# Designed miniproteins, single chains, continued (5), part 46

Each design is a single chain, and the fold is of that chain. pLDDT is the mean over its residues in the fold that is shown.

## One batch from the design tools (miniprotein)

Design m17677
Fold by ESMFold2-Fast:
Structure m17677 (fold): chain A 88 residues (1-88)
Amino acid sequence: MSEKERLRLEAEALLALGRMYAELAKKLAKSDDPEKLKEAAELYEKAIRLYEEAIRLAREAGDEELAREAEREKREVEENLKEIKKKI
């Protein structure tokens, strides 16, 4: 496996993990329970960090398409986090 292939696979794995945390956070964010909203915010913050790392690795791998995909999803998660922070 080349270095670029390794970086791309690592970026893909981090992106998948970020997506999992974001989806879990989105489900919790539908609750009116302040504790669940706080958990949703923490999961969105974890997702954002994973997306940031995935974007960095994707760019190092030369995969601009993967980086752009991750950036779009990160922006969505940041907006969701902003909305949740207004409620807690």
Scores: mean pLDDT 88

Design m17679
Fold by ESMFold2-Fast:
Structure m17679 (fold): chain A 70 residues (1-70)
Amino acid sequence: MRERAEAAVEKATDAVIADGLAKGWSPEEIVEMAGRAARTVAVRLGLSEEEAERLSKEAKERAEKKLKEL
């Protein structure tokens, strides 16, 4: 269950990063939206608020790392 949720969150995070870059969003906007998307997906999949917050934080870190590579 958790593995499926983590995969779905990662996919949603990557989609938001790609969409934000294509639309010309600021790095700060992309990071914030990635975290929001991760939290939304985690909650929809029935994860706890603590787990959703952890995945949101990880999504923001993932977005920051990808943006620094640009």
Scores: mean pLDDT 80

Design m17680
Fold by ESMFold2-Fast:
Structure m17680 (fold): chain A 62 residues (1-62)
Amino acid sequence: AQEAYDRGLALYRAGRYDEARAAFREALALDPKHSEAADRLGVLLALQGDVAEAQAVGRATR
């Protein structure tokens, strides 16, 4: 759990949000009581939602 959480933080700082999300989900699967991993995952899902919308708009403006 802790290793997956630490990996998630490193990936988040590197801007690798998809991999950071996966690492935080793995941390929660190993330790469902890991509140920091849950909080970080929630923030990333909100951030990725905005990014995904921006990408969809960009692809539509061909």
Scores: mean pLDDT 69

Design m17681
Fold by ESMFold2-Fast:
Formats: C-alpha cells, structure tokens, sequence
Structure m17681 (fold): chain A 78 residues (1-78)
C-alpha cells in the first residue's frame, strides 16, 4: 500500500512539475505557480497517508524539489 501511494504521488508530482515548467516557459506565470503548488500539495497529502516514515520523508523532499524547479523556471522566464 505505502509503495503504491508513493508511486502514484511521484507520477503525479512529475506530471505537474513538467506542466508547470512548460507553463513558465510559455509565460503563463500564474498557471506555473499553481501547478508547482499543486505538486507540493500532492506530496504533502500522500505523505500524510503513508505509514512508513522514510517513504513519507522521501515524498516530502520530492515535493520540495518540484516546487523549486517550477520557481526556477518562472525566474528564468522573467
């Protein structure tokens, strides 16, 4: 169960991160920020469902990385 929750969350985070970066490159800063935030929220939500502390920490870290990547793309687009 925990591994499935992590897998689905990681796939969703990656998808949202890619869309956020694409939105930033297209100049849609509001959409990019919303997608980056959504990726972070997915990570937090999934981490709350996990019983494995190590998997939860890994997922939170992945969410932080996603948000940073989108923020960087936004800065580069400005």
Amino acid sequence: MDEEIKKEALETIDELTKKGIEAAKAGDISKAAALGTAAALVAIGAALELKDEELAKELIEKGKEALKEVDKAIEEAE
Scores: mean pLDDT 81

Design m17682
Fold by ESMFold2-Fast:
Structure m17682 (fold): chain A 70 residues (1-70)
Amino acid sequence: MLFSLDEIEKALLKLYLEGKITPEQAEKIGKLLKSTGKEEFTLEEIREILDKIKDISQEVKDELLELLQA
C-alpha cells in the first residue's frame, strides 16, 4: 500500500487538531518526507522516517500509522 504526501499531511493535520502533535513536529515530519524526493511512501518508509524524530512518542507515531490505514 502506498500513501501520497497529501494523505500523510492530512493525517498529521488530524493529529494536530486532536492535540497529539505540535505544529513544529508536523513541519519536521513534512520536511523529512519532502527531503526524500518521493511523492509516495510505503508504510515501512513512513515508519523509518518517524523513527528519526526523537521528540515524538511511539504512541503518537503508531496513531499516525493507524490513521493512514483507516
Scores: mean pLDDT 80

Design m17684
Fold by ESMFold2-Fast:
Structure m17684 (fold): chain A 59 residues (1-59)
Amino acid sequence: SREERVQKLGTEFVNKLKELRKAGVPREEILKASLNGAQALIAARRGDEEKAEEYFKQL
């Protein structure tokens, strides 16, 4: 379902941000990843699976 997909992407997004912070990447790079993750979740909530995958791959 769409809700399950959004929940799964949300969990993966949070885990990716934790990995980036642990790796010590610059704050600017983490902000960029945050924007891409947020856009992926917005697209997934709208049912736009193609755009959700495009943004998520930019993480």
Scores: mean pLDDT 83

Design m17685
Fold by ESMFold2-Fast:
Structure m17685 (fold): chain A 60 residues (1-60)
Amino acid sequence: SEELKKKLEELHKEFLELLQKYDEQLATASEEEKAKLTAEFNKEKEKIEKEAKKLEKELE
């Protein structure tokens, strides 16, 4: 349980770091680059969300 809780907290931290990185990159990106950055961000976000849901299910 403690290990699962720790992993969930780490995923939350990873998501916040991903958001900061995405926002920073987006500020100076071209339209073409923005599309690629958004697609990459969405892929990483979905991966984190899936892992978080899995851990939440096991925690309950």
Scores: mean pLDDT 82

Design m17686
Fold by ESMFold2-Fast:
Structure m17686 (fold): chain A 116 residues (1-116)
Amino acid sequence: MEEIDKAIKALREAQEELRRALENVKTDPAAGVEEVSRAIRALVEAIELFEKLKDSPYKEQVDRAIKLLEEAAREFAEAANLLQDGSKTDEAISHLRRALELVEEALKIVEEIKKQ
């Protein structure tokens, strides 16, 4: 598989784990935390794959995708901290929703690169 295809797979995995975390965090916070942890690992893999593409014709799109994923990682860190507090689950959910939007934006950029 090309590096771009691996990055797309990692981002889709992060997206799916985020959707499950959003569904489960209100009813089973422990399951939600596990899904957030898996999404973070998938984001790290995607960022590492995009770093390999920085010396390419797609540098500007790759840099933009990395920036979105780094912002998503910050939203995840905030959500994890809020979930550990236990009293701020609704605030944690808002950060997880923002992370999902950022992952979906990065995925669109990568899919556009693949079509070129």
Scores: mean pLDDT 78

Design m17687
Fold by ESMFold2-Fast:
Structure m17687 (fold): chain A 61 residues (1-61)
Amino acid sequence: MKEKEEKLKEELVRTTELAMKTDPQFAPDNSRAGAERVSKELKDPKLGKETVEEAEKVSKR
């Protein structure tokens, strides 16, 4: 990934992780909604999906 995209991805991962911790019972649905929103903002569906998946992985640990 490019420097700009990498920094943005890290920020989004942290934000998504926080959101999942705030409402754990809705975490799966919130992750899906987050991925859709991120992919639209970044104009790259794969990058958005990867960002949310990474946040889910960190949160699940």
Scores: mean pLDDT 59

Design m17688
Fold by ESMFold2-Fast:
Structure m17688 (fold): chain A 98 residues (1-98)
Amino acid sequence: NPEEIQQKIAQLQQQLGQLLLQLTAELSKLASDDPEKLEEINQRIGDLVRASLEGPDAALKALEALEELLKELGIMTPEIAQLLQQLKDVLRQLSALK
């Protein structure tokens, strides 16, 4: 049913936007004491946002790059890990609905 698929895509895109805003806010708090870390994180978030405009598969690759940076910086909290998992789930669902 094309109408149900379009509604599901719109819902998933809204969830993606909300999760990206939440992730950005949480990472800004965690890196607030280190402007250099914050700049690297902001660059990777910008890459993720741009990739999301190209498609869900591009966004998943950018998200993996962000996840690696966060592990290297030692800021992978349980809350950040949960947001990353929710982002992956939304992007995988979008990829499946093509």
Scores: mean pLDDT 84

Design m17689
Fold by ESMFold2-Fast:
Structure m17689 (fold): chain A 111 residues (1-111)
Amino acid sequence: SEEELRERLRTVLELLGITLSPRQFEVLLKAVLGEELDPEDFRALLDFFDKDKDGAITKAELPTMDPELFAKMDKDGDGKITFGDFLEFLRAAALSPEPITRENLLNLDLK
């Protein structure tokens, strides 16, 4: 299941237009699983997505991201998502029984 989860998460990131180093991917996978992270790794991952370090991820910080998929995570429509919103989306996608396609990602049931 971990190998399947890795491949699903990798496919989700490709559809989102996000490119991570192997190290960043492993840290993100642990975060998606709710596993304990090294504080330095967690900070580096947050800083990668939140370049302004304001607690919010904007479209400008992820310029290659599909705008409709960003809007799916942006529940209040303010053009900003939290890292928590991002993890929720990734977890829902990676743990979904459906194939990882753009259409299925847009139809994810997010809490």
Scores: mean pLDDT 77

Design m17690
Fold by ESMFold2-Fast:
Structure m17690 (fold): chain A 58 residues (1-58)
Amino acid sequence: MPPLSEEERELLYRYFLEKALAAGMPEAVARQLAEREVEEFERDPEKAREILEKIRKE
């Protein structure tokens, strides 16, 4: 399966970053969580693309 594109990684990063910030996390912690989530989804690109489809609909 092809790896995530830069655009796909940026969309996932922003999505998880916004979620963490909305939950009241400090920016530094929110950024770390967003990076970790993107790394995890890079290991499962199929599941990552399911989330991206939901993001693109909103």
Scores: mean pLDDT 79

Design m17691
Fold by ESMFold2-Fast:
Structure m17691 (fold): chain A 90 residues (1-90)
Amino acid sequence: MALREISEEEARELLAEMGVDESVFDLPAGTQRTLSEEETPTERVTVSVFTDPAGDVVVYRAVTRTDGTVEVDLLIKGKDKYYAAHLRHA
């Protein structure tokens, strides 16, 4: 997986796609939370946030399906930059 540097606007767009509000970027250091969870008999979608002691915010969306497919979207807000990555494993 390669991290891609993105703009603040692209980061906001990705948050909207994950169903997450921009207020996650204001969470205190050391926060770890599940923001949303949806489960059906065939898949589970979990969106979580982690904020490290340095103030970096990581938003993680995982989709796990009973057919073995796993998709992960990662959004990182660093001090002055934003990064995104997408991993699909089938």
Scores: mean pLDDT 78

Design m17693
Fold by ESMFold2-Fast:
Order: C-alpha cells, then sequence, then structure tokens
Structure m17693 (fold): chain A 91 residues (1-91)
C-alpha cells in the first residue's frame, strides 16, 4: 500500500497546485493537508512549505507561520522556509 499512498499524495499535491493557480487558496490548503496525511517523510517538509504558502494567500497568516515552522523542524536550514516565515511574521 506504500506505493498507492505515495501516488495518492502526489496526485493530491498536483490538484492543490491546480486549485492554487485557479485562485482557490482554501481548496489548495485542504488538498495539501490531505497530501500530508499520505506523504512519505521525505516529502513532508516541501508539502508543509506549499501548505504555508496556500494559507498565506488565503489570509491565514498564523496557520502559514505554523506550517513554515513545522517545515523547518523537518528540514533545518531550509533557506526557502526561513525566508517565507520571515515574510509572514513581518506581514
Amino acid sequence: MEAEREKRAIELARQAAEAYEAGDYKKAAELLEKALELAPEERRAILLVNLGIAYAKAGDLEKAAEAFRKALELAPGSELAEKLLEEVEKA
């Protein structure tokens, strides 16, 4: 079932990207939350970054900051996650 779960997570992340491009940031965040439940550990940090971006675009700056902090816990030294967290904390 591991291959099935990973493929489902990739498909959910892909659907989230489509929702994001359509401007439906709340739907993008919901799809990314579902992808995180199924994703292997190696993908969780990047999915949390994408989730944080979707939350920030939806106006949920607190949830965005939380997602970026979790991404940094999984991948310390992620320059992208640090940059995005600083932007949200200043906004």
Scores: mean pLDDT 83

Design m17694
Fold by ESMFold2-Fast:
Structure m17694 (fold): chain A 70 residues (1-70)
Amino acid sequence: LAAAEEAALARAQAALAAMDKTVTIQTYDKDGTPLTVSVKLLPGSDLGAVNAAANKAMEAGDNATVTARV
């Protein structure tokens, strides 16, 4: 039953994707002010776009975002 096995695999992949969570990290800025950073884990297909956004955030000085990603 190759079709049924492929359907089961697709469901497993969908369940794995549904397990992707927004990770909330509590950190502090340079002045010690509490800061909450939410990181959404994206599928591998968007890895390049996420990496580009992270680099742009680093240039802006958003060190907390880079730390949460890596």
Scores: mean pLDDT 53

Design m17696
Fold by ESMFold2-Fast:
Structure m17696 (fold): chain A 52 residues (1-52)
Amino acid sequence: SAEELAKRLNEKGYNLSLEEAKKIVGRQHQVGGGVNQRKARDEAIEEILKKK
């Protein structure tokens, strides 16, 4: 879930909001397959962190 993603990343020192986590999860749902989902997730995290 987006809430769990936000919690896990904040535990690692990333200042991630629930709304940002929802955007990451939304991108994962737009792609099929585990490799594509991981790539979409990593790219979304990088984009959000780069904007901060």
Scores: mean pLDDT 70

Design m17697
Fold by ESMFold2-Fast:
Structure m17697 (fold): chain A 60 residues (1-60)
Amino acid sequence: SKEELQEKIKKIKEEIDKLNKEVTEKQEAGEMSEEEAKEAQKKYDKLLNEYEELLQQLES
């Protein structure tokens, strides 16, 4: 249903927000390596792709 798609979109937005907060806090603490930054970017890209796919399904 549309409600299920909207809930899934909400969950992905929450995951993106949490990832951004975690990255910011680790960078502030000086604990973020280049490898960790690359892993975070890959995770962000994956979440963004899932978000875009769900939006397309919702708009169809």
Scores: mean pLDDT 82

Design m17698
Fold by ESMFold2-Fast:
Structure m17698 (fold): chain A 69 residues (1-69)
Amino acid sequence: MTPEEDFERVIDVVERYVRAHPDLDLDAVIASLRKLIEHLADEYGLTPEQKERLIARAEARLREVHAAA
């Protein structure tokens, strides 16, 4: 599996969770996801730029789905 495919899978799972739990603390979920992405990025040896891009994309998606819920 590629690192990008693994990150997309994690983002999809969290997005689905946010959609199912509209009362959740979104900022806390985003903070936890950020830490998970940082950990996985370090494991895969991603660059800081790749890491920042993945975090920004994940945050944007989660805020969008939370607003729609």
Scores: mean pLDDT 77

Design m17699
Fold by ESMFold2-Fast:
Structure m17699 (fold): chain A 77 residues (1-77)
Amino acid sequence: SLEEAKEYVKKAKEKLGQGDYEGAIKYAKKAIEKTPESDLKLLAEAYYLLGQGYKGLGKDEEARKLYEKAAELEEKV
């Protein structure tokens, strides 16, 4: 549901703030799974958070692709 997606986005942000990058990735992925395909803005935020999690783990190539996906989704809003 949309409410679950928003809660997972909140948890992903919390984990990023704690330096728990694996936790951030876990919750960002759950946010993507629960976000309706029509909610491009929320989906973009979830992809951006996923990218930040990978960036925190030093996975720069994966992070870059996720940031590009988030930017693409934002342009469609």
Scores: mean pLDDT 86

Design m17700
Fold by ESMFold2-Fast:
Structure m17700 (fold): chain A 66 residues (1-66)
Amino acid sequence: DEGQKRLDEAAREFIREIIRQAEKEGRDPLKVLEELKKKAEKAGNEHMAKLIEEEKKELEERRAKE
């Protein structure tokens, strides 16, 4: 579904902006994403929780590569 793909892209951009803001503020973006994921799960938004987990894994992989 092209509409869902566009919504997912917008959600990923939003998550990446949260990562950028956390880094600028000197906060651990992995911890911020974990908290955001828990909030999404509590709200019953499993799809958003999956997108957050994917961005979290990509961030961890990028840091492991240096």
Scores: mean pLDDT 80

Design m17701
Fold by ESMFold2-Fast:
Structure m17701 (fold): chain A 81 residues (1-81)
Amino acid sequence: MEVELIFETVASSKSLEDTNIEFAEKHADIESVELVRTEVSPSGEVTVHLRFKAKDGSEIEATGYGPTPDVTISVQLKVTK
């Protein structure tokens, strides 16, 4: 079964606490998402590390990268069971 997960994250150069992750409405097959780590350089380069857990217990790690401060990063993941 194919599961399409779309989410958007807004990252800031201020701190990890300023990173907001928003899920698009089509995440019904995902049980949970964990923010593993966000790395923000003083120059505003952002790397976001996420771990997804599906309802069937499978786990997937994803990394999003934004080259400028206060960037909205849109990630589309397609998970095949």
Scores: mean pLDDT 53

Design m17703
Fold by ESMFold2-Fast:
Order: sequence, then C-alpha cells, then structure tokens
Structure m17703 (fold): chain A 75 residues (1-75)
Amino acid sequence: MLSPGQVYSLSQSLLYLLQNGDTEGANDLLDFLESHLSKENAEEVRKIYNDKSLSDDEKVSKIRDIALEESKKQR
C-alpha cells in the first residue's frame, strides 16, 4: 500500500520522466503505480496518461490526486 509521501515522490518522478521524453521509464513507473491501485483507479490513471488533450503537468496532477485519494482509503 502506497503512503501519501510515496505518491508525491512517484508523481514528481513521473513528471520528470515525461518532461525528458522517457516514455519507457514513464510506462515502467506507471505500471508500478497501477500495481498498488485498485483495478478501477489503475484503469482511470491509464486513461489520463493516454489522453493527448492533457499537458504533462495536468496528467501528473490528475494521476497524483487519484492515487492520493486511494492511499487515504487504504489502511
């Protein structure tokens, strides 16, 4: 189970990878994040990641907020 601090750290790493065009590293990090989320939230996170209308900052912000919400519900 991811802590809120881990979600923030992973989100910062994801933004860095996306800003550097490291799509392989970003996919690996996203796969790791999804493995710690419910199926529903993992699918939502993947949809956000693949949404071409969103900036990298918007993608990371939305993904972070989903993961943070789940981390608060998982004890």
Scores: mean pLDDT 82

Design m17704
Fold by ESMFold2-Fast:
Structure m17704 (fold): chain A 90 residues (1-90)
Amino acid sequence: SPVEWIRRQLEEVRELLKQLIDNVEEAMKALLERIREAADHFGVPKEEQDNILNQARTVLESLSKIVSPEKLMELAEALFGSLLLRFRRL
């Protein structure tokens, strides 16, 4: 079911971000790749994927300068969840 798939993606990304908390650049790169994979899964057009990924990268880079790594991972998880719900509705 789409709900079970979304739940698994959220759990996997949460664990991934926890594992990479000491390497913020690698965590952001891994998150962006997971966003791209989720967009592909929901059939989001490539041009729209590129726009979303560029916006997500800009937001995450800006946040990384002003919040702790722990808070950045929390916000990154929330961003991923929000994007999954958006992709499901497209």
Scores: mean pLDDT 85

Design m17705
Fold by ESMFold2-Fast:
Structure m17705 (fold): chain A 76 residues (1-76)
Amino acid sequence: ALSEMQKAVLAEAHMGVKRMLIYVYIKNGDLEKAKKVLEEAKKWFEEIKDQLTPETQKRLQERLEEMENFIKKAIE
């Protein structure tokens, strides 16, 4: 079994990859693909959040909010 620290690191890394993919799509002008990646990241988080500590859940939620604002600033 993974330690809570290892679970947190892996979850943050997974979210970081999604964030970079959103960045690439925004830079390429593909806002619809960026929005799809955000939706997939939100669904992934909802599926795994009960396996994470409240502290890790809060950090990942903050990452999702950052990604959402990043997309909003690209279109507004």
Scores: mean pLDDT 82

Design m17706
Fold by ESMFold2-Fast:
Structure m17706 (fold): chain A 70 residues (1-70)
Amino acid sequence: SEELRQELLRKIGEILSLIGEIFDLERELKEVKESDPEKAKEIEEKIEELKKRLEKLKEELEELSKKLPK
């Protein structure tokens, strides 16, 4: 259905956004890891939170994709 397709696309967009945010944070972590340990710790915690959310969204996306009409 069109509704299911739209929901799938929305979740794909959210997943891509999260992947981008994680990538940016990992780059920032690499830059600050030796110079600012407190900031590095905050970034690491945020990355872990985003990775957990990403995992959940990937699972939801896989379930939705199985319900799409061919």
Scores: mean pLDDT 82

Design m17707
Fold by ESMFold2-Fast:
Order: C-alpha cells, then structure tokens, then sequence
Structure m17707 (fold): chain A 81 residues (1-81)
C-alpha cells in the first residue's frame, strides 16, 4: 500500500515517531506491521516498548517472522541489562 511505502521511507529517514503513527493507522493487528513498529521503537532505543510489539508480532506471525522477532527480543533484552 502507499501508506506502507511512505512509512518505510519515514523509517529510512529516521522519522520513527511519524512512521509508527502511520503504521498503526494501516492495520493494528497485522503481525508484519507490528514487527515494523517494534523495529522503529528499537531504533529509537525504546527497548521495553519494542519487546512488547515484537512479542505481539511473534504471537500472530508466521515462522519466519517469529524467528526474526525472537532475535530482536533477545537483542533488546541485552540492551536492558
């Protein structure tokens, strides 16, 4: 979708808060969009919030997304140590 392309452009430009708002406006239950929100939060250093979104993406997603989400969850946990 055009909104998803715009959100990804915002992420590439470091406009994380604007990207998150746009991603949330598309579909709040899409596991791939939840993963992209988690990733944006991770890039902002909001590791606890990022883990929440990655866990939700893992719950709703396919095997590939679950593996990627778990890697980011483990990495975020290391930054919180």
Amino acid sequence: SEKLEEARLLLARGKYEEAIELLESIDPEDPYLLFEIGHALFLMGKYEEAIEYFEKAKELGDEELKEEAEKYIELAKKFLE
Scores: mean pLDDT 86

Design m17708
Fold by ESMFold2-Fast:
Structure m17708 (fold): chain A 74 residues (1-74)
Amino acid sequence: MILEGIEAAIEAAKAGDLEKAIEIATTVKRWVEKLKLPNSPEIVKLLEEAIRALKAGDVEKAIKYLEEAKRVYE
């Protein structure tokens, strides 16, 4: 679920659908907050940074943050 969500956000960002990427990333952030894992604060921070980059139109930076969030979760 969370990994698939991050991957879907990356795919949307690569396709140039920034609105969809923001929606998916925001949903995944809410899921991570509910899980309350030891690394949840770090993953939430990375997802927040990705959302900010998407809102700024910085697709490359957003993808890097999303990929890092995926690695931290794994």
Scores: mean pLDDT 85

Design m17709
Fold by ESMFold2-Fast:
Structure m17709 (fold): chain A 63 residues (1-63)
Amino acid sequence: MSPFVERAIERLREAGLTEEAEELRREAEEIERKLEEGELSESEAVAKQVGLAIRGIGLELDA
């Protein structure tokens, strides 16, 4: 999992947004699984993980 996504998840948990944190973690794990199975390239996986991290930051700021 990307360090950016891990940090976003931890920040959401600290803010009390535990459901949002778990959803973000699940989506990140799905991206990793697809990368391992060859359904995504490394660059595609990175782009999707950056998107998740940005979404997590947005959720924290809106909380």
Scores: mean pLDDT 79

Design m17710
Fold by ESMFold2-Fast:
Structure m17710 (fold): chain A 71 residues (1-71)
Amino acid sequence: SLAEFRDSPIDGETARMIVLGLEIIRYEKEKDPSAKLQAERLKAKYGMDEAQIEEAKRMAELLLQIVAEQG
């Protein structure tokens, strides 16, 4: 909930993970070979394993839900 979000400080690493998750989701959702290649390059560039990728995407989806409810 938004209350839980307010009570938890967002450090720079968490903010970075959310941004990366949003970019990965966006590229994967486009389903073209170029977009998929960009998602793979982001994962490789930041040295992310599958668990980190899933966590980044999870955090990004939670943020998108919050933004949708507020906007």
Scores: mean pLDDT 67

Design m17711
Fold by ESMFold2-Fast:
Structure m17711 (fold): chain A 80 residues (1-80)
Amino acid sequence: MKITIELPNGSELVLELPEEVDAETVREALLKKGVPEEDAEEIAEIIAKKSKGRKLSVEEAKRLIQEALEELYEKKKKEL
């Protein structure tokens, strides 16, 4: 299924996710959307850390992806 994620910079990211989501699934979805591989890997690692390898519902995955994107975006912004 497709979900829309609101990014901290005000843009939206549309991802296709299966019914059960894990960090690897998120990584693949981000890569399909054209997110750089290094960013997709970092987001997947953040999600894996927060989920402890647990399978996520699509709603939980959406929240964790938004949180991971905010952390990644904040990290890049603070070095400006």
Scores: mean pLDDT 76

Design m17712
Fold by ESMFold2-Fast:
Structure m17712 (fold): chain A 60 residues (1-60)
Amino acid sequence: GESLKEKLIKLLMEKYGMTEEEAKEALEKILNSEEAFETLLDVAKENGDEELAKLLEELK
């Protein structure tokens, strides 16, 4: 099965048009910054992206 990190990278690439490198950088920022995490969670909520919101909550 895919890890939570792999699922998040794939989602960012497929739904948000990020490269694999950009998605990995975004993940690293979320893991190291509560502000970055909250910003992405707000984006997920604004877009109605329940899958992204759930993955982010599972990482905490």
Scores: mean pLDDT 80

Design m17713
Fold by ESMFold2-Fast:
Parts: structure tokens; C-alpha cells; sequence
Structure m17713 (fold): chain A 65 residues (1-65)
């Protein structure tokens, strides 16, 4: 695995964690922003399972707004 891919995986994890924190605090707008940023990274990495998970989370949050 390249060093660039490793750092992107770290960023992906941090962005998902931050989105989950905002979601738990009821800040759905900020949660969406961080999930969308995480989705971009997951797509760059070709992580289809994480992409599917993030697309579902984004959809559910958008339905609540």
C-alpha cells in the first residue's frame, strides 16, 4: 500500500469519526459535510463497501433535514 493511500485511509477514518460526533450531537448539517468529504476519499481509494455505507448515511441525514 502506498504512503499516500495510508494517509488517505487515516483521513477517511478521522472524517467518519468527526461526522459521527456531529450526528450524535444533532448537528446533521455538519455531519453531512464530513460524510461527503469522507465519501470523496473512499471513492479515491476504491473502497466500494465504505462508499455504499457513506452514501446510505448521507441519504438518511438528508431525509432528516
Amino acid sequence: MSEEELWKEVELTLYIMLAEIYKRSGDYEKALEWYKKALEIARELGDDSTVAYLEQEIKELEEKL
Scores: mean pLDDT 84

